# Designs tried in a protein design run: designed miniproteins, single chains, continued (2). Part 5

Each design is a single chain, and the fold is of that chain. pLDDT is the mean over its residues in the fold that is shown.

## One batch from the design tools (miniprotein)

Design m4143
Fold by ESMFold2-Fast:
Structure m4143 (fold): chain A 62 residues (1-62)
Amino acid sequence: TLGEIMERIMALAQDPRLADYSVAEARERLGLSRRAASRLFTQFAGVSLRTYLARLREAKAA
């Protein structure tokens, strides 16, 4: 099931609408609990989901 979770995280990271989501909306899209989503996304991306979304918004604005 780790592979399935990683596929969901990768799909979310490639979602063109991701920059427009709130942290809560992005967590809901993962289909995981709030704590599990935060922990697993940090393990995947090396940064928190909140920080990742902030960086995407900065990149979109540049």
Scores: mean pLDDT 74

Design m4144
Fold by ESMFold2-Fast:
Structure m4144 (fold): chain A 80 residues (1-80)
Amino acid sequence: SATLERYRERIQKLVEEAKEAIKKGDMEKAKESILELEITLGMIRIIAGVYKLIGDEEEAAEFRELAEEADKKLAEIKAM
């Protein structure tokens, strides 16, 4: 879906921005990117839950997988 692809691209961009900011010592930009990533992750989880509720198991599974991937990347960033 176009929505799934858009969220995947947004996560990739925010992860890259957060990692680059941390490496450069730009803690203000790092905090901003991490916050946006956490908000984006929350939205993806809500979307997955809605698809599950309406019986669209395939879309629910795709958004859940994206959320799990994003959560792992966020944990990696926070460990930097």
Scores: mean pLDDT 87

Design m4145
Fold by ESMFold2-Fast:
Structure m4145 (fold): chain A 63 residues (1-63)
Amino acid sequence: SASEVAEKLIEMEKEGASPEELLQFILDVKRQKGNQFLEDVLKELEKKGASSTLISMVTAVID
């Protein structure tokens, strides 16, 4: 689900994942699930109070 993907991104950042690792994960999600799913992930990140860095990364990848 979008909520689970948002939680995984937040967990990865807390565990010290690099910007490149975070971006690659987001791009893999886009490839598998599409832009609409990433928009749902973005909403979940905002609801969970994710960092501006994660929000900006997901926003930049959405067409």
Scores: mean pLDDT 85

Design m4146
Fold by ESMFold2-Fast:
Structure m4146 (fold): chain A 74 residues (1-74)
Amino acid sequence: SAELAARQAAARAWVRRLAAELGMSPEEAARLEALVLEAVRAEAAGDLERARALEAEAAALLRPYFEAYQAAKA
């Protein structure tokens, strides 16, 4: 649907901004984008359990980048 397409576009924009801010490689940024887009699709399909699992996986992938980003600013 147009609504799903808009949500996916917003998710891609969010990932690109975050990946740039955190200094993620193109490969890791692509992995994050895949997880976030899959979570958006799962939520749209009503599979909230899968969406939450994918969100947790994305958070785990981001954790070391957040830690490195904070250390670089100190």
Scores: mean pLDDT 85

Design m4147
Fold by ESMFold2-Fast:
Structure m4147 (fold): chain A 73 residues (1-73)
Amino acid sequence: SFKAEVEQAKAELIARVRELLAQGRVDEARALADAFLGTLDGAAKRADPEMKAFLDAQKAAVEAEMARLLAAA
């Protein structure tokens, strides 16, 4: 399922961001998250309304988690 692939990719992104932040690699963590958000935005622009709503929700979840992790770093 495409939705399952997006959810798995999000989980892997957040895990890698946590690793980079633990190493003090803040700029690399930001760049990785920005690249993923760009991919979701591109997919949302080509999606039907239901899939767009799902992708927009995933984007919002990633942005919120990044804000939380960066504030703690």
Scores: mean pLDDT 87

Design m4148
Fold by ESMFold2-Fast:
Structure m4148 (fold): chain A 98 residues (1-98)
Amino acid sequence: SEEIEKKLKEVEELIREVEALLRQAAAETDPARQRALLAEIDEKIEEIEKLVKEALKKAKELGDKESVRRAILLEASAGVLRIHRSVLRRELAQREAA
């Protein structure tokens, strides 16, 4: 299914972008810039979760077991990214409170 493959490729690209932004946010010393990076990360994670959900639904409807497996693994990757983002947000809050 070209529709499913397209969505999964978009998710893979967004995951790479979020990983790069997370590295950038972790190195950022300016709280305002770090907050802006975390906001961009949040928007991209939301898009990842939306696309994965749509791809998973279509893959299940078609009985495409391979695409279902790929979508589940990408969903797990998005979960790890959300955890990393939450850690950085807590660190930012600690720095702003100091």
Scores: mean pLDDT 88

Design m4149
Fold by ESMFold2-Fast:
Formats: C-alpha cells, sequence, structure tokens
Structure m4149 (fold): chain A 75 residues (1-75)
C-alpha cells in the first residue's frame, strides 16, 4: 500500500505538471499510472492527493480537467 501510494503521488506530480504545461504525453503517461492505482482500490487517495497537489498550481479549468480524467478511471 505505501509503495503504491508513493507511485500514485509521483504519477500525480507528472499529471499536474502536464496540465500546467498543456503536455498531452505527460498527462497520458500519468493517466496510466493512475488507472493502475484506481484498479487497486486507491482511487479515493488519488483524487484527494491530486486536489492537494493541484490547488496551488492549477487554475479552475485545469483542476476540472484533472478531476474528470480521474473520475473516468473509476471502476
Amino acid sequence: MTSLREAIEEGLKEFVEGLVNNSAPATSRAGTQLLLGSRAGEHEYAVEKFLELGKDKLNEEQLKIGLTTLRSLAP
């Protein structure tokens, strides 16, 4: 669980940077990591950590795009 959450956090950091820089490759790569975390039952943690990491870096529209992407990964 701890190592999986650490991997999710690193994936979310890349996802946030991808959203800030409008980088489709970065957001796509992070999305794959987040899908694996969601399937392992860590979807709620991924959403919570995304909001925590994104609140100071992302505008409202970028935050909405990120949340929509994460919700699409829910089982």
Scores: mean pLDDT 68

Design m4150
Fold by ESMFold2-Fast:
Structure m4150 (fold): chain A 62 residues (1-62)
Amino acid sequence: MEESENLSYYGSKLTKEKGHEESDKALEEARRDPEVGKKLAEEGKKMKTKELNSLLNSLLLS
């Protein structure tokens, strides 16, 4: 499911930015509450979109 992929992406990015403790806390919250899980998956989707836009901007500058 797309939500699962986006949630995994969010967790990976959060680990890089704030470390394992923050990532684990956020993922555990998502496991306990499906509404939270959907919200975090949506955040992951936004992060993917930002990364794609950054790549497109780099290509346009070339």
Scores: mean pLDDT 73

Design m4151
Fold by ESMFold2-Fast:
Structure m4151 (fold): chain A 61 residues (1-61)
Amino acid sequence: SFEELLEEFEKELKEIYEKSKSLSEFHQNAMKLLAKYSKQLSKEEQEKLEKHARELIKKLT
């Protein structure tokens, strides 16, 4: 489901944050992760994922 995809995205994003040596590296890898997940989604789901990603990045940084 889309909810399961959001949970997997959050888990991978947090792992990227923990492994990143700088905020710049984190942002680069976060954008790559977002692009990877977006390619399998509808336009509406992509917009929801982008909003969720922005909120998570703000909370982590």
Scores: mean pLDDT 83

Design m4152
Fold by ESMFold2-Fast:
Structure m4152 (fold): chain A 83 residues (1-83)
Amino acid sequence: MSDENIAESARLLADDNARKAEEYAKKGRLGDARLYIDSIHHSINAAIALGDQEVLRHALEQQARGYEAIGDKESAKAALELA
């Protein structure tokens, strides 16, 4: 598998996890929302391993979206400052 294919998969997984975090947060299921936010770490780790700064920034922005959805403004700000 090429590094480009791994980068695209990491980006798509970050998007899916952030979307699910927002959906579960809207339903009041904060525990499930937090699990999806935590799963974005897989995309962050993949981006770091590849040295792909664009995918890293995207994954951190998606993590911040998840944190905002559950009302964790401090964690959202920290993720955006790393992006």
Scores: mean pLDDT 86

Design m4153
Fold by ESMFold2-Fast:
Structure m4153 (fold): chain A 125 residues (1-125)
Amino acid sequence: MSKLDQELSDMREQGRAMLADMTAMRAQAAADLALAQQRPDVLPQVEQLVAQLDSLIDLVDDHISRMNELIDQALKSSDSKRKVLLSQAKSLFSAAQEHYDQANGVFSQLQAIADALRAEQQSQG
């Protein structure tokens, strides 16, 4: 069924895009944490946000990995078992999207703090 093949292709593509974006978020969060090391007044909040972001990234990675495994298993299964496995894969994709949205929220909070710290550094040198 061409429509199902397209839906599965779209889910895999979106999963790859989320993981790529989250790899960039993790790299930026590490830079933001390094920036905050000289500010004992903001460092605990930055450490907490980075830890929250890392946990959400790990959850999305796990969900996308399990989704891909279920899709691969579904394609090798009987029609009845295939429907069950694809339903489970779609549930994991929805969970990944929810945690990805949460990760973007945490990242936005982290960027607001980091932007303020960068502005202070520009005024001091």
Scores: mean pLDDT 87

Design m4154
Fold by ESMFold2-Fast:
Structure m4154 (fold): chain A 92 residues (1-92)
Amino acid sequence: SQVQLAAQFLVQSLDLSKRLKLKEETLVTNIASGRISPGTRLQIQMAIREYFNLKQNAKNETVKALLVSDLKSHLPQVSNEAIEELVQRIIP
């Protein structure tokens, strides 16, 4: 699915497999389906903030806007709807 393509890009770009010590394929599937634990979600949110050189207390709206923009620029073949769905699953 297009959501899985966006999830794969995110997992690879943030090196989430190494950070979370989970298999890439498992992370991609769980992120794309929204089946991630609250603890894993927080770790992903922290990684995104680090990636954009944001402070830990940066507002979710700011983090979402930057993530959507970055994903759209790197994945022009993925629909806006799929990107927004992925971002909503990570930062609800």
Scores: mean pLDDT 87

Design m4155
Fold by ESMFold2-Fast:
Structure m4155 (fold): chain A 55 residues (1-55)
Amino acid sequence: SDKIMKEADEVVAELVRQGRVSEALRVRREVQEAIDAGDLEKAQQIVKDAKQEIE
């Protein structure tokens, strides 16, 4: 989960840099909820989807 959290932080930082603060907060919350629920697959998918949007 440390790897997923690091990737999520990277995506959140990039969204903030682009002025997309509401999306950054949403991504961070959704990833945290998925990790807390033990759903690492969902957490990883959220990060992957967000990374595709910012590339």
Scores: mean pLDDT 82

Design m4156
Fold by ESMFold2-Fast:
Formats: sequence, structure tokens, C-alpha cells
Structure m4156 (fold): chain A 55 residues (1-55)
Amino acid sequence: GKMEKVEKIEKEIRELQKEGVLLAITDPSKLPEIQKKIDELKEEYKALTGKLPEE
């Protein structure tokens, strides 16, 4: 349902944020791609819930 989709998006954002922390040390050139994916997921979250995810 809608809540399951929201939970999936929240999990994907958290996983990408963790990947971004590792990439900041190992390969910073990939950070813009990771940030773009996070931003796209935040917009999907906003479309489903009417608000941005908790910071």
C-alpha cells in the first residue's frame, strides 16, 4: 500500500546517504549522482506524503 511505498523510499534514502558517506572518502566524483538520486526520492516522498522526509 501507500505506507509500504513510503517506507521503501525512506529506506532507499538512508542507504544512499550511507553510500554517499563512504564515497566522500573513496570516490567523491560519484557524489553528485548519489545526491541526484536522493533528491529524486525526496520529491517522490513529498508527492506521497505532502511533506519532505525528516532530516
Scores: mean pLDDT 80

Design m4157
Fold by ESMFold2-Fast:
Structure m4157 (fold): chain A 83 residues (1-83)
Amino acid sequence: MSKEEIEEKIKELDKEIEKLKKEANEASRKKDYETAIKKLKEAKELARERKKLAKEVDKELAKEYEELIKGIDNSIKSLEEEK
């Protein structure tokens, strides 16, 4: 896979992650914590895929994506405490 193909896939994953995070925030505002947690877990899986693709291009980019994954995980833990 070319670097350009990997970068395009990363962009697509970014859009899906953002969408899932927005849906999770909306569910959380409605106190639907089960849906919010489910959406964040889906976003975390996509962020892990993004990290794997980033490693093929640049180790420094992979570090940024690791921080994104940690942020999502912290959000999941916070919502689980609300249950």
Scores: mean pLDDT 79

Design m4158
Fold by ESMFold2-Fast:
Structure m4158 (fold): chain A 77 residues (1-77)
Amino acid sequence: MDPPFVQLLKGKILVGGKVREETRLVVNASTDDPSVIEQLKNKVEEIFKEHKIDSISLFGVPNAVKEIREHIEKLKK
């Protein structure tokens, strides 16, 4: 998927010989558009209200990544 997106992944990960269930949030912030960045932030906030997130993968444009990361840190509090 080439455009900006937010995706919730549920899977099993092997850590130290034990299987764990991990809920991963993937955010692709491949955009300089402030309106799209706000939409991504809103989608992330909605997911955080419904799901416990174990890990986050965040990539895209540096400024957009920074804004979304700061928003996520506020949501954890």
Scores: mean pLDDT 78

Design m4159
Fold by ESMFold2-Fast:
Structure m4159 (fold): chain A 85 residues (1-85)
Amino acid sequence: SLGERGRKLAEEVEKDALAEGFTPEQAKRIAALRVRKEGLDEIAERIKKEHPDDPVAQETIKSLNEEKERLDAEIERLRAEGKAQ
């Protein structure tokens, strides 16, 4: 969990999506995925700082980056579907 940073990010992403014409439900869904991605980024950065030369840590960071790419693809899909309405 990102705590207050995650809440602020969710509010900003939701506000931006609403301004772009997405529905409240779509905006909230996009915001949730963005917060999840940010959480993975925070974990990856922490691991990188604490264990820079650990091969196991490097493999974990790779896995986290792959999950982030999947989240980005899902966000893009949702945004494309919203614009098609």
Scores: mean pLDDT 85

Design m4160
Fold by ESMFold2-Fast:
Structure m4160 (fold): chain A 93 residues (1-93)
Amino acid sequence: HMTEKARRRLIGLAAAIIGAYEAAKELGLDLGPEADKAYERAKKLVAEAPEELRPAIEQARQLGAEVVRAYHEGNFERAEELEKKALALIESL
C-alpha cells in the first residue's frame, strides 16, 4: 500500500533516473534494452505527476544528470555531494 508521501518520493526518484539515463546516453553509454524500458516507465510516471511537483522534478532530473557526469569525469567527491542533494530533495517531497 503506497502512501501519498511514498508516491511523491518515487516521482522524484524517477525524475533523477530520467536525468541519469539521458546523461549516460549523451556520454555514449549503451545501457541496453532493460534500461531503455525503465526510462520509458519513469517518463510515464513523471508525465502523470501533479503540476506542483514540476519544479522538484526538473531539479531531480538535473541532479541525476550531474551525478552521472561527475562519475564519468572521475570526480567522486562531486558525485557524492550531488547524490546527497538529490536524496535530500526527494526526502523533502
Scores: mean pLDDT 87

Design m4161
Fold by ESMFold2-Fast:
Structure m4161 (fold): chain A 89 residues (1-89)
Amino acid sequence: EIIEKEEEKEASEAELIDEIIKLGKQLAKDLGGKGKITIEVEELEDGKIKINAKIELINEETGKKTFVNIEAVVDKKTGKAKIKTTIET
């Protein structure tokens, strides 16, 4: 199953990174498996920051994998973030 969500909200770079780390830790606990979080941050022109995050989860008993991909762009001038989250199980 693939679930895709798009959201626009006020958030800083630091707030989004913190939210992603908390989400990954929570999902690893809830699914009773191992989690790996990869976060890449790129400064763009015009005061924008691009954040790409991948959360890989594996249930060690069943071998079932869950992937959460997050792509966000933060505008430092407005404090607004556009966030795209894709969940694949």
Scores: mean pLDDT 80

Design m4162
Fold by ESMFold2-Fast:
Structure m4162 (fold): chain A 93 residues (1-93)
Amino acid sequence: GKVVPPRNLRVRADQRRIVVRWDLPQVFDLDDVPQLRVRLSDGRNIWYIDVNPDDRQVVFDDLVPGHVYRIWVLAYNRQDEGRSEPVEVRVPE
């Protein structure tokens, strides 16, 4: 089966921080609990941050003013991967 990714990503840039929030899917599949990983990109570099499966938020600090960042949240298990719709935000100068 397909892994269902987090949805309804919302992003806010404030004080050189990006706060990303999401909704978790209501999943009753107990066969394998998916792990969550957040992907952050500035167009040149890609970072992956592992988060708890129950997390609904991640905060990125010390970001570069004026840069545009693209974020995905990935849900994965041993067999399958599902990714959210991307969101983009510019850190204020």
Scores: mean pLDDT 78

Design m4163
Fold by ESMFold2-Fast:
Structure m4163 (fold): chain A 87 residues (1-87)
Amino acid sequence: MMLSFEQAVEHLTTVLSRMLEEGETDAELIEQYLERAFAALEPYLSPEDAAKLRAVLAAVKEAIRAGEIRTPAELRAFLEREAARVS
């Protein structure tokens, strides 16, 4: 079964929100978890949607390193903005 881009973004949002709620602040560890989550989702996405998700993932990783994403609410706002930009 193929996933939509929106479903894949929601899955990454769920994974990262849980890490932030548990107080994870190690950007390198968060990046490793996000890369694993992407790898698990990629086979269920079209090549176009996989490329869009990779772009969103790259933006999220940079925002975490810059300290722009610290809470689940900030993550949700960031992902809504980035998903709209790549759609």
Scores: mean pLDDT 78

Design m4164
Fold by ESMFold2-Fast:
Structure m4164 (fold): chain A 51 residues (1-51)
Amino acid sequence: EEPLKVIDKQIENIKKDIETRGEITDYDRYKLKVLERMKKAAEEGRKLIEE
C-alpha cells in the first residue's frame, strides 16, 4: 500500500481548494497540519492509517 501518496494527494487537493476560495480557515490549517504529521508518522511507523 502507498499511504504516503494518498496523504500527499489529500494535501494538494486542500491547497488547491484554498487557492480557489482565496482564503484559509483555521480548520483548513489544522487539517493540513494533521496530514503532515500523519505523513511523517507513516514514514516512520506505517501503523497510523486504519485499514
Scores: mean pLDDT 72

Design m4165
Fold by ESMFold2-Fast:
Structure m4165 (fold): chain A 71 residues (1-71)
Amino acid sequence: MMKLEDLKPLLTEEQKQKLLDALDENGLLSRAKLGAVLNELGLDFDTKLALLNMLDTDDDGYISREELEKL
């Protein structure tokens, strides 16, 4: 099981940049688009679920640039 301390460094700098590149013109990433990008990065299922659960904190179905940069 992943420790709480391991949640933040779930992504490499390259993987985080890939997510930042997937942001739309408004600096937003939809939850569905996030899931697709995480699949392309080859992350395991548990890691993807942990990221999806922690990033959509605004309950609006979008992840902001600020949320991604905190990874």
Scores: mean pLDDT 68

Design m4166
Fold by ESMFold2-Fast:
Structure m4166 (fold): chain A 85 residues (1-85)
Amino acid sequence: MTWEYTLTLEGEGDDPQALAERIREGARALEEAGAPPAFVEQLLRMARLHEEGHTYVRIDLDVRAEVVDGVVRETLTGVRIEAWR
């Protein structure tokens, strides 16, 4: 069984540096919880864009999910990024 969906990540705040620090903390927690590396990398990309001074960052992740031996496997198939000041 296979299906596709889009996961949207949004970060907005008047303090981009503080927002980036919180996102990096969240990314670390997700990595420790066993989240796929590709998803962690997109959170770190969002943090980096905030560190560069963007007050708004949106990342749309296109995901393909497949059930293999009763386990759900998620693969990142596309990424779209919008960043605004």
Scores: mean pLDDT 80

Design m4167
Fold by ESMFold2-Fast:
Structure m4167 (fold): chain A 97 residues (1-97)
Amino acid sequence: LENLSETARKVLEILRELLAERKQNPDLSPEELAKRFMKRLTEAFPSLNLEKLSPEDQKIVLEAIKEAVQRMADAGIISPEEAEELLTLLDELIKAL
C-alpha cells in the first residue's frame, strides 16, 4: 500500500546485495561488509559525501537506515523474516565501524 521512495528502495537493494554476499561468503568479516556497504552507499548517493563522514556520523546514518528498515517491516513492505536478516546485518555493520 505504501510506495517506497527512490532513496529507500535503492538502500534496500544495496542491503539485499550485501546479505546475499554474506550468505555466499560466510567468512567475510563484518569490517569488510561495512566497507562494501559504505562504498555502495557513496556510489549511489555521491551528493551526500558519505566518505567524508566520521565513523561516529557513519554510525548515525546506519542507525537511521535501521529505523527505516523497521518502518518498512511495520508497514508490511518487507517480510518480518527479511527485516530480521537486514536488521542483524545492520547491527554487524554498525559494530564494525
Scores: mean pLDDT 79

Design m4168
Fold by ESMFold2-Fast:
Structure m4168 (fold): chain A 78 residues (1-78)
Amino acid sequence: GAGLEAAEAARARGLELIRAAPDLPEEERAPAIEEGRRLVETPLRLLEEKGAPRELLERWRAELEAALAEAEARLAAA
């Protein structure tokens, strides 16, 4: 089933958008972070509803939190 593969692709794009956000023009940063969060959180919710392993869900949440923290730290340092 392509469901997990589609979810992984969306997650990868979301994390990439969040990590790239500090390098974007100031007016594009918040929209990129919001879209990146959506691309990770939407498939996460669907996978949780379908009974995906807790370890996978916790890893994805941790990766999202780490990407957001890194982006915020980079923006605060600039």
Scores: mean pLDDT 84

Design m4169
Fold by ESMFold2-Fast:
Structure m4169 (fold): chain A 83 residues (1-83)
Amino acid sequence: MKSLKELYDELLKKMDKMTPEEFIEAIRDFAKYLLEKYPDIDKERVEAMVEEAIRFVKRGQKDKAKALLKTLVNEIEEEIKKK
């Protein structure tokens, strides 16, 4: 099974070749995966960060969207480490 960081890195590589619409769809698919795979994470925070990332994409700010998603991935990984 791929780690969360590996999935994010794969998404990051694909995002550079995506249209804004494809990028938004990829962000939504990634968010759905996170919520299904890690049901104990803060859904409200994930949804808020995903919507903010989508707003950055709509403004042509793909790098800011990528940075926000990286922050989300790091936060989820830290929550997983807290046993």
Scores: mean pLDDT 77

Design m4170
Fold by ESMFold2-Fast:
Structure m4170 (fold): chain A 93 residues (1-93)
Amino acid sequence: MKSFEERIQELAERLLKEGKSFDEALKAITDEVRKYLEEKGYPKELIDEAVEAIRAAGNALKKDPSLTKEEFYERLRRAAVGAIRQAEAKKAE
């Protein structure tokens, strides 16, 4: 199976190529993060925390009129990776 980093990178590139809206991109990325953490057996509380962190980041990015669509997708991808890393650290405790 592909790493999460590879999966999210491919998803972001596909969404950008398909001309998806910012809301559609945010939903697709949060759905992928939720699926990944569920497949790895993470508790619901950590999954919900990771998804909400990504939604908060995505909503903040939407408010920045200087961001290109490509910059939005790249920053959203980084937020998703960061949320997964935080969930991994908390599960390891």
Scores: mean pLDDT 80

Design m4171
Fold by ESMFold2-Fast:
Structure m4171 (fold): chain A 80 residues (1-80)
Amino acid sequence: ILTEEEIKLIEKMLEIFVELEEKHPELAKALRQALVELDEEALQKNIEKLKEILDKETVETLEKASKIAIEHQKESEKLF
């Protein structure tokens, strides 16, 4: 179950992904692949590269939303 605040962060992350696909398709693909594979290390490395092209607030939103998405997915896998 996601809180209203967590849902808003994920929505902002999706908007950022759409903009990244238009301007930086290779980075958007790498971030999506890291999320699908639940690869936190690859995700963090790609987010750090974005610090050079995106403002700090946008990068922090991506980092927080990505962690929430991965944690939610991992918790779903723990249910029997």
Scores: mean pLDDT 74

Design m4172
Fold by ESMFold2-Fast:
Formats: sequence, C-alpha cells, structure tokens
Structure m4172 (fold): chain A 77 residues (1-77)
Amino acid sequence: MVEKLELVVSNITASDLSHLAKGESVTGTALVPESDVPVEVTVTVTGADPAVEVDPAELTEVLESGGTVSFTLTRVE
C-alpha cells in the first residue's frame, strides 16, 4: 500500500516571501525520508503570506527509497 506523507516546507525565508509578494515564483526542494513502502509525497507551505500555490506537477511523487522532490511556489492571484 502507498503511504501518504506531507512535507511541510519550513525553510521559506523572508526573502522568498518577499519574492512571492511581488508575484515572482520561488523554487525549493524537500527531503523525503526512507520508507519500507512506496510513499506518495505532497509538499505544503506553512505560514505563507501572501497565499501561495505549489505547482502540482512537481508535488505528488511516489518514492520507494526516499529522495528529494522539487517544487515551485507561485503567488495565488
């Protein structure tokens, strides 16, 4: 069975938030821990202001041995 894991991005800086407020996109990465079962990874951002949308094409991935997922944050208009 696929295990679902949400990764909370805690390394969003004040500089990144400033770029998002200006309507710019910010890219980041999240480390997925090792697992004995395939893991469906979803990346979320906590405390973002302005509100941001994470690119769904880069966000949900099934990994069996852990790794790194890449994502793009874009301001919600």
Scores: mean pLDDT 57

Design m4173
Fold by ESMFold2-Fast:
Structure m4173 (fold): chain A 93 residues (1-93)
Amino acid sequence: MQSLVDQLRSHQKALGIDSDELVQRLLPIAEEIYEELKKTDPSLTDDQHAGLAASLALDRELYEEIQKRKQVAKAKLQQQQKKQQQQLQQLLQ
């Protein structure tokens, strides 16, 4: 875990982020990727697994954040449509 945390902190510093917020958010994602990398490529060193996991977790988080913003916009539309559907269902009873 310490090697993985160090890799994430290195990325955090490179991005000019002074808080551990990014590390806290990415650590569970990086741990998941790290475990999968150990299973698929056991010949790689622990440090190589940690480095790859940290980089992939950062890329995934950025992608997930963009996707989440799109989903929030879609959810607002669906929530408005669901309220209209429920009102229509009550009027038809």
Scores: mean pLDDT 69

Design m4174
Fold by ESMFold2-Fast:
Structure m4174 (fold): chain A 58 residues (1-58)
Amino acid sequence: GDEEIAEGAVEIVRTTKEEHPDDVDADETLERLREMLKDRLSEEAIDRALARAREVLA
């Protein structure tokens, strides 16, 4: 469901940070995540996914 899609997207962000810790730009990563999800999830679900991704990037 939407939560599983959101969780998968957040895990991609986590993996990207692990692979490229010095090259990951939080704002750019969040923008790319929003673009990936805009056709799959509601705006509310996207906002929740971005909030979780932001915590991972902190």
Scores: mean pLDDT 77

Design m4175
Fold by ESMFold2-Fast:
Structure m4175 (fold): chain A 74 residues (1-74)
Amino acid sequence: SLEEEILELLEELKEKVKDDPGAVAALDLIEQELRAGRYSSAAGLARLLAREYEKSDPEVAKKLEEILELIEKL
């Protein structure tokens, strides 16, 4: 399912940012919001995290934008 694809992408991203506990916590919260059916909340969190990573890690920001686009299709 699309939700399962999003959850897999979040798990892969957690591995990439594992040295940033704040980012891991934010990704965990996005997962919790998705599982609860609060898609607008999940999308908002993904957007904020993408903005935070734009300057420090553009590749992570790009993956978060991809995740955001998939959440918006739910």
Scores: mean pLDDT 86

Design m4176
Fold by ESMFold2-Fast:
Structure m4176 (fold): chain A 90 residues (1-90)
Amino acid sequence: DEVIKLSEELFKRLGKLVVGGGSLLMLRGAAGNIALARVAGDEETARRSEEIVRRAGEEALSKKGDENERLRIVSDATGEVGRLTADALS
C-alpha cells in the first residue's frame, strides 16, 4: 500500500522526463525501487536514486535527435538505481 502510493507519486514527478515508450517502463521500475528503499528506511539511497534518474532524464531529453542513445542513458541510470536499492534492501 505505502510502496504503491510512493511509487505512483515518484512516477508522477519523473514521468515528465519520459523519453519514448521504453523509458516509461524503466522509470516506473525505478520509481518502485526508490519507494521500496524509502519504506525500508533508507532515505539517503532513495534521494540519491531519484537524483540519478532525474539527471539522466534531463540528459536524455537534451539529446532528442537520437532515440537509441536517449534510451541507453535512461536504461543505464535505472539499472544503477536498481543495484543501489537492491544493495540497500539486503
Scores: mean pLDDT 72

Design m4177
Fold by ESMFold2-Fast:
Structure m4177 (fold): chain A 68 residues (1-68)
Amino acid sequence: SAQEEQAEKLIEEAEKKIKEAKTEEEIVNVGRETVQQADDLGLSEELKEKLEREVLGFMVKKLDEFAA
């Protein structure tokens, strides 16, 4: 569906931005912006939950790299 394609695109863009992030603040900002974009697009609750889980995974992985 168009909503599924929009969700996958947002997830892909968030992953790229998080990988390029240089600070914890940048990671958190990408997460917030991505969730807001999902809300603005009117994605279903199921797709928003999937997007939030995937983005959180990228954020955690990148934050662990900063902690090392």
Scores: mean pLDDT 85

Design m4178
Fold by ESMFold2-Fast:
Structure m4178 (fold): chain A 83 residues (1-83)
Amino acid sequence: SDEELADEIAELAEKYRREELEELLERNREKAEELRDDREKGEAFRREFALEVREKLERWMDEEGVSEEAKEYTRRLFDRMLA
C-alpha cells in the first residue's frame, strides 16, 4: 500500500540521513554557504549536489537491499526535482 511504501521510505530516509547524508552535507556546507547569496551558482550547485546525492542514495539502497518499489519512487522524485 502507499502508506506502507511511505513508511518504508521515511525509515530509509532517516537511516540514510544519519549514516550518509549528514556527512555529505557537512562536507558541502562550506561550499553551500559560499554560494548562498549567488542565485545562479547556488542553483547550479544544488542541481549537481542533488545528482550526487541521488547516485549515492541509489548505491546505498542497493547495498541495504531496499525494495524495487522504494527505489523506483526515489528515482521518480529526483527526476521531477531535476526537470
Scores: mean pLDDT 69

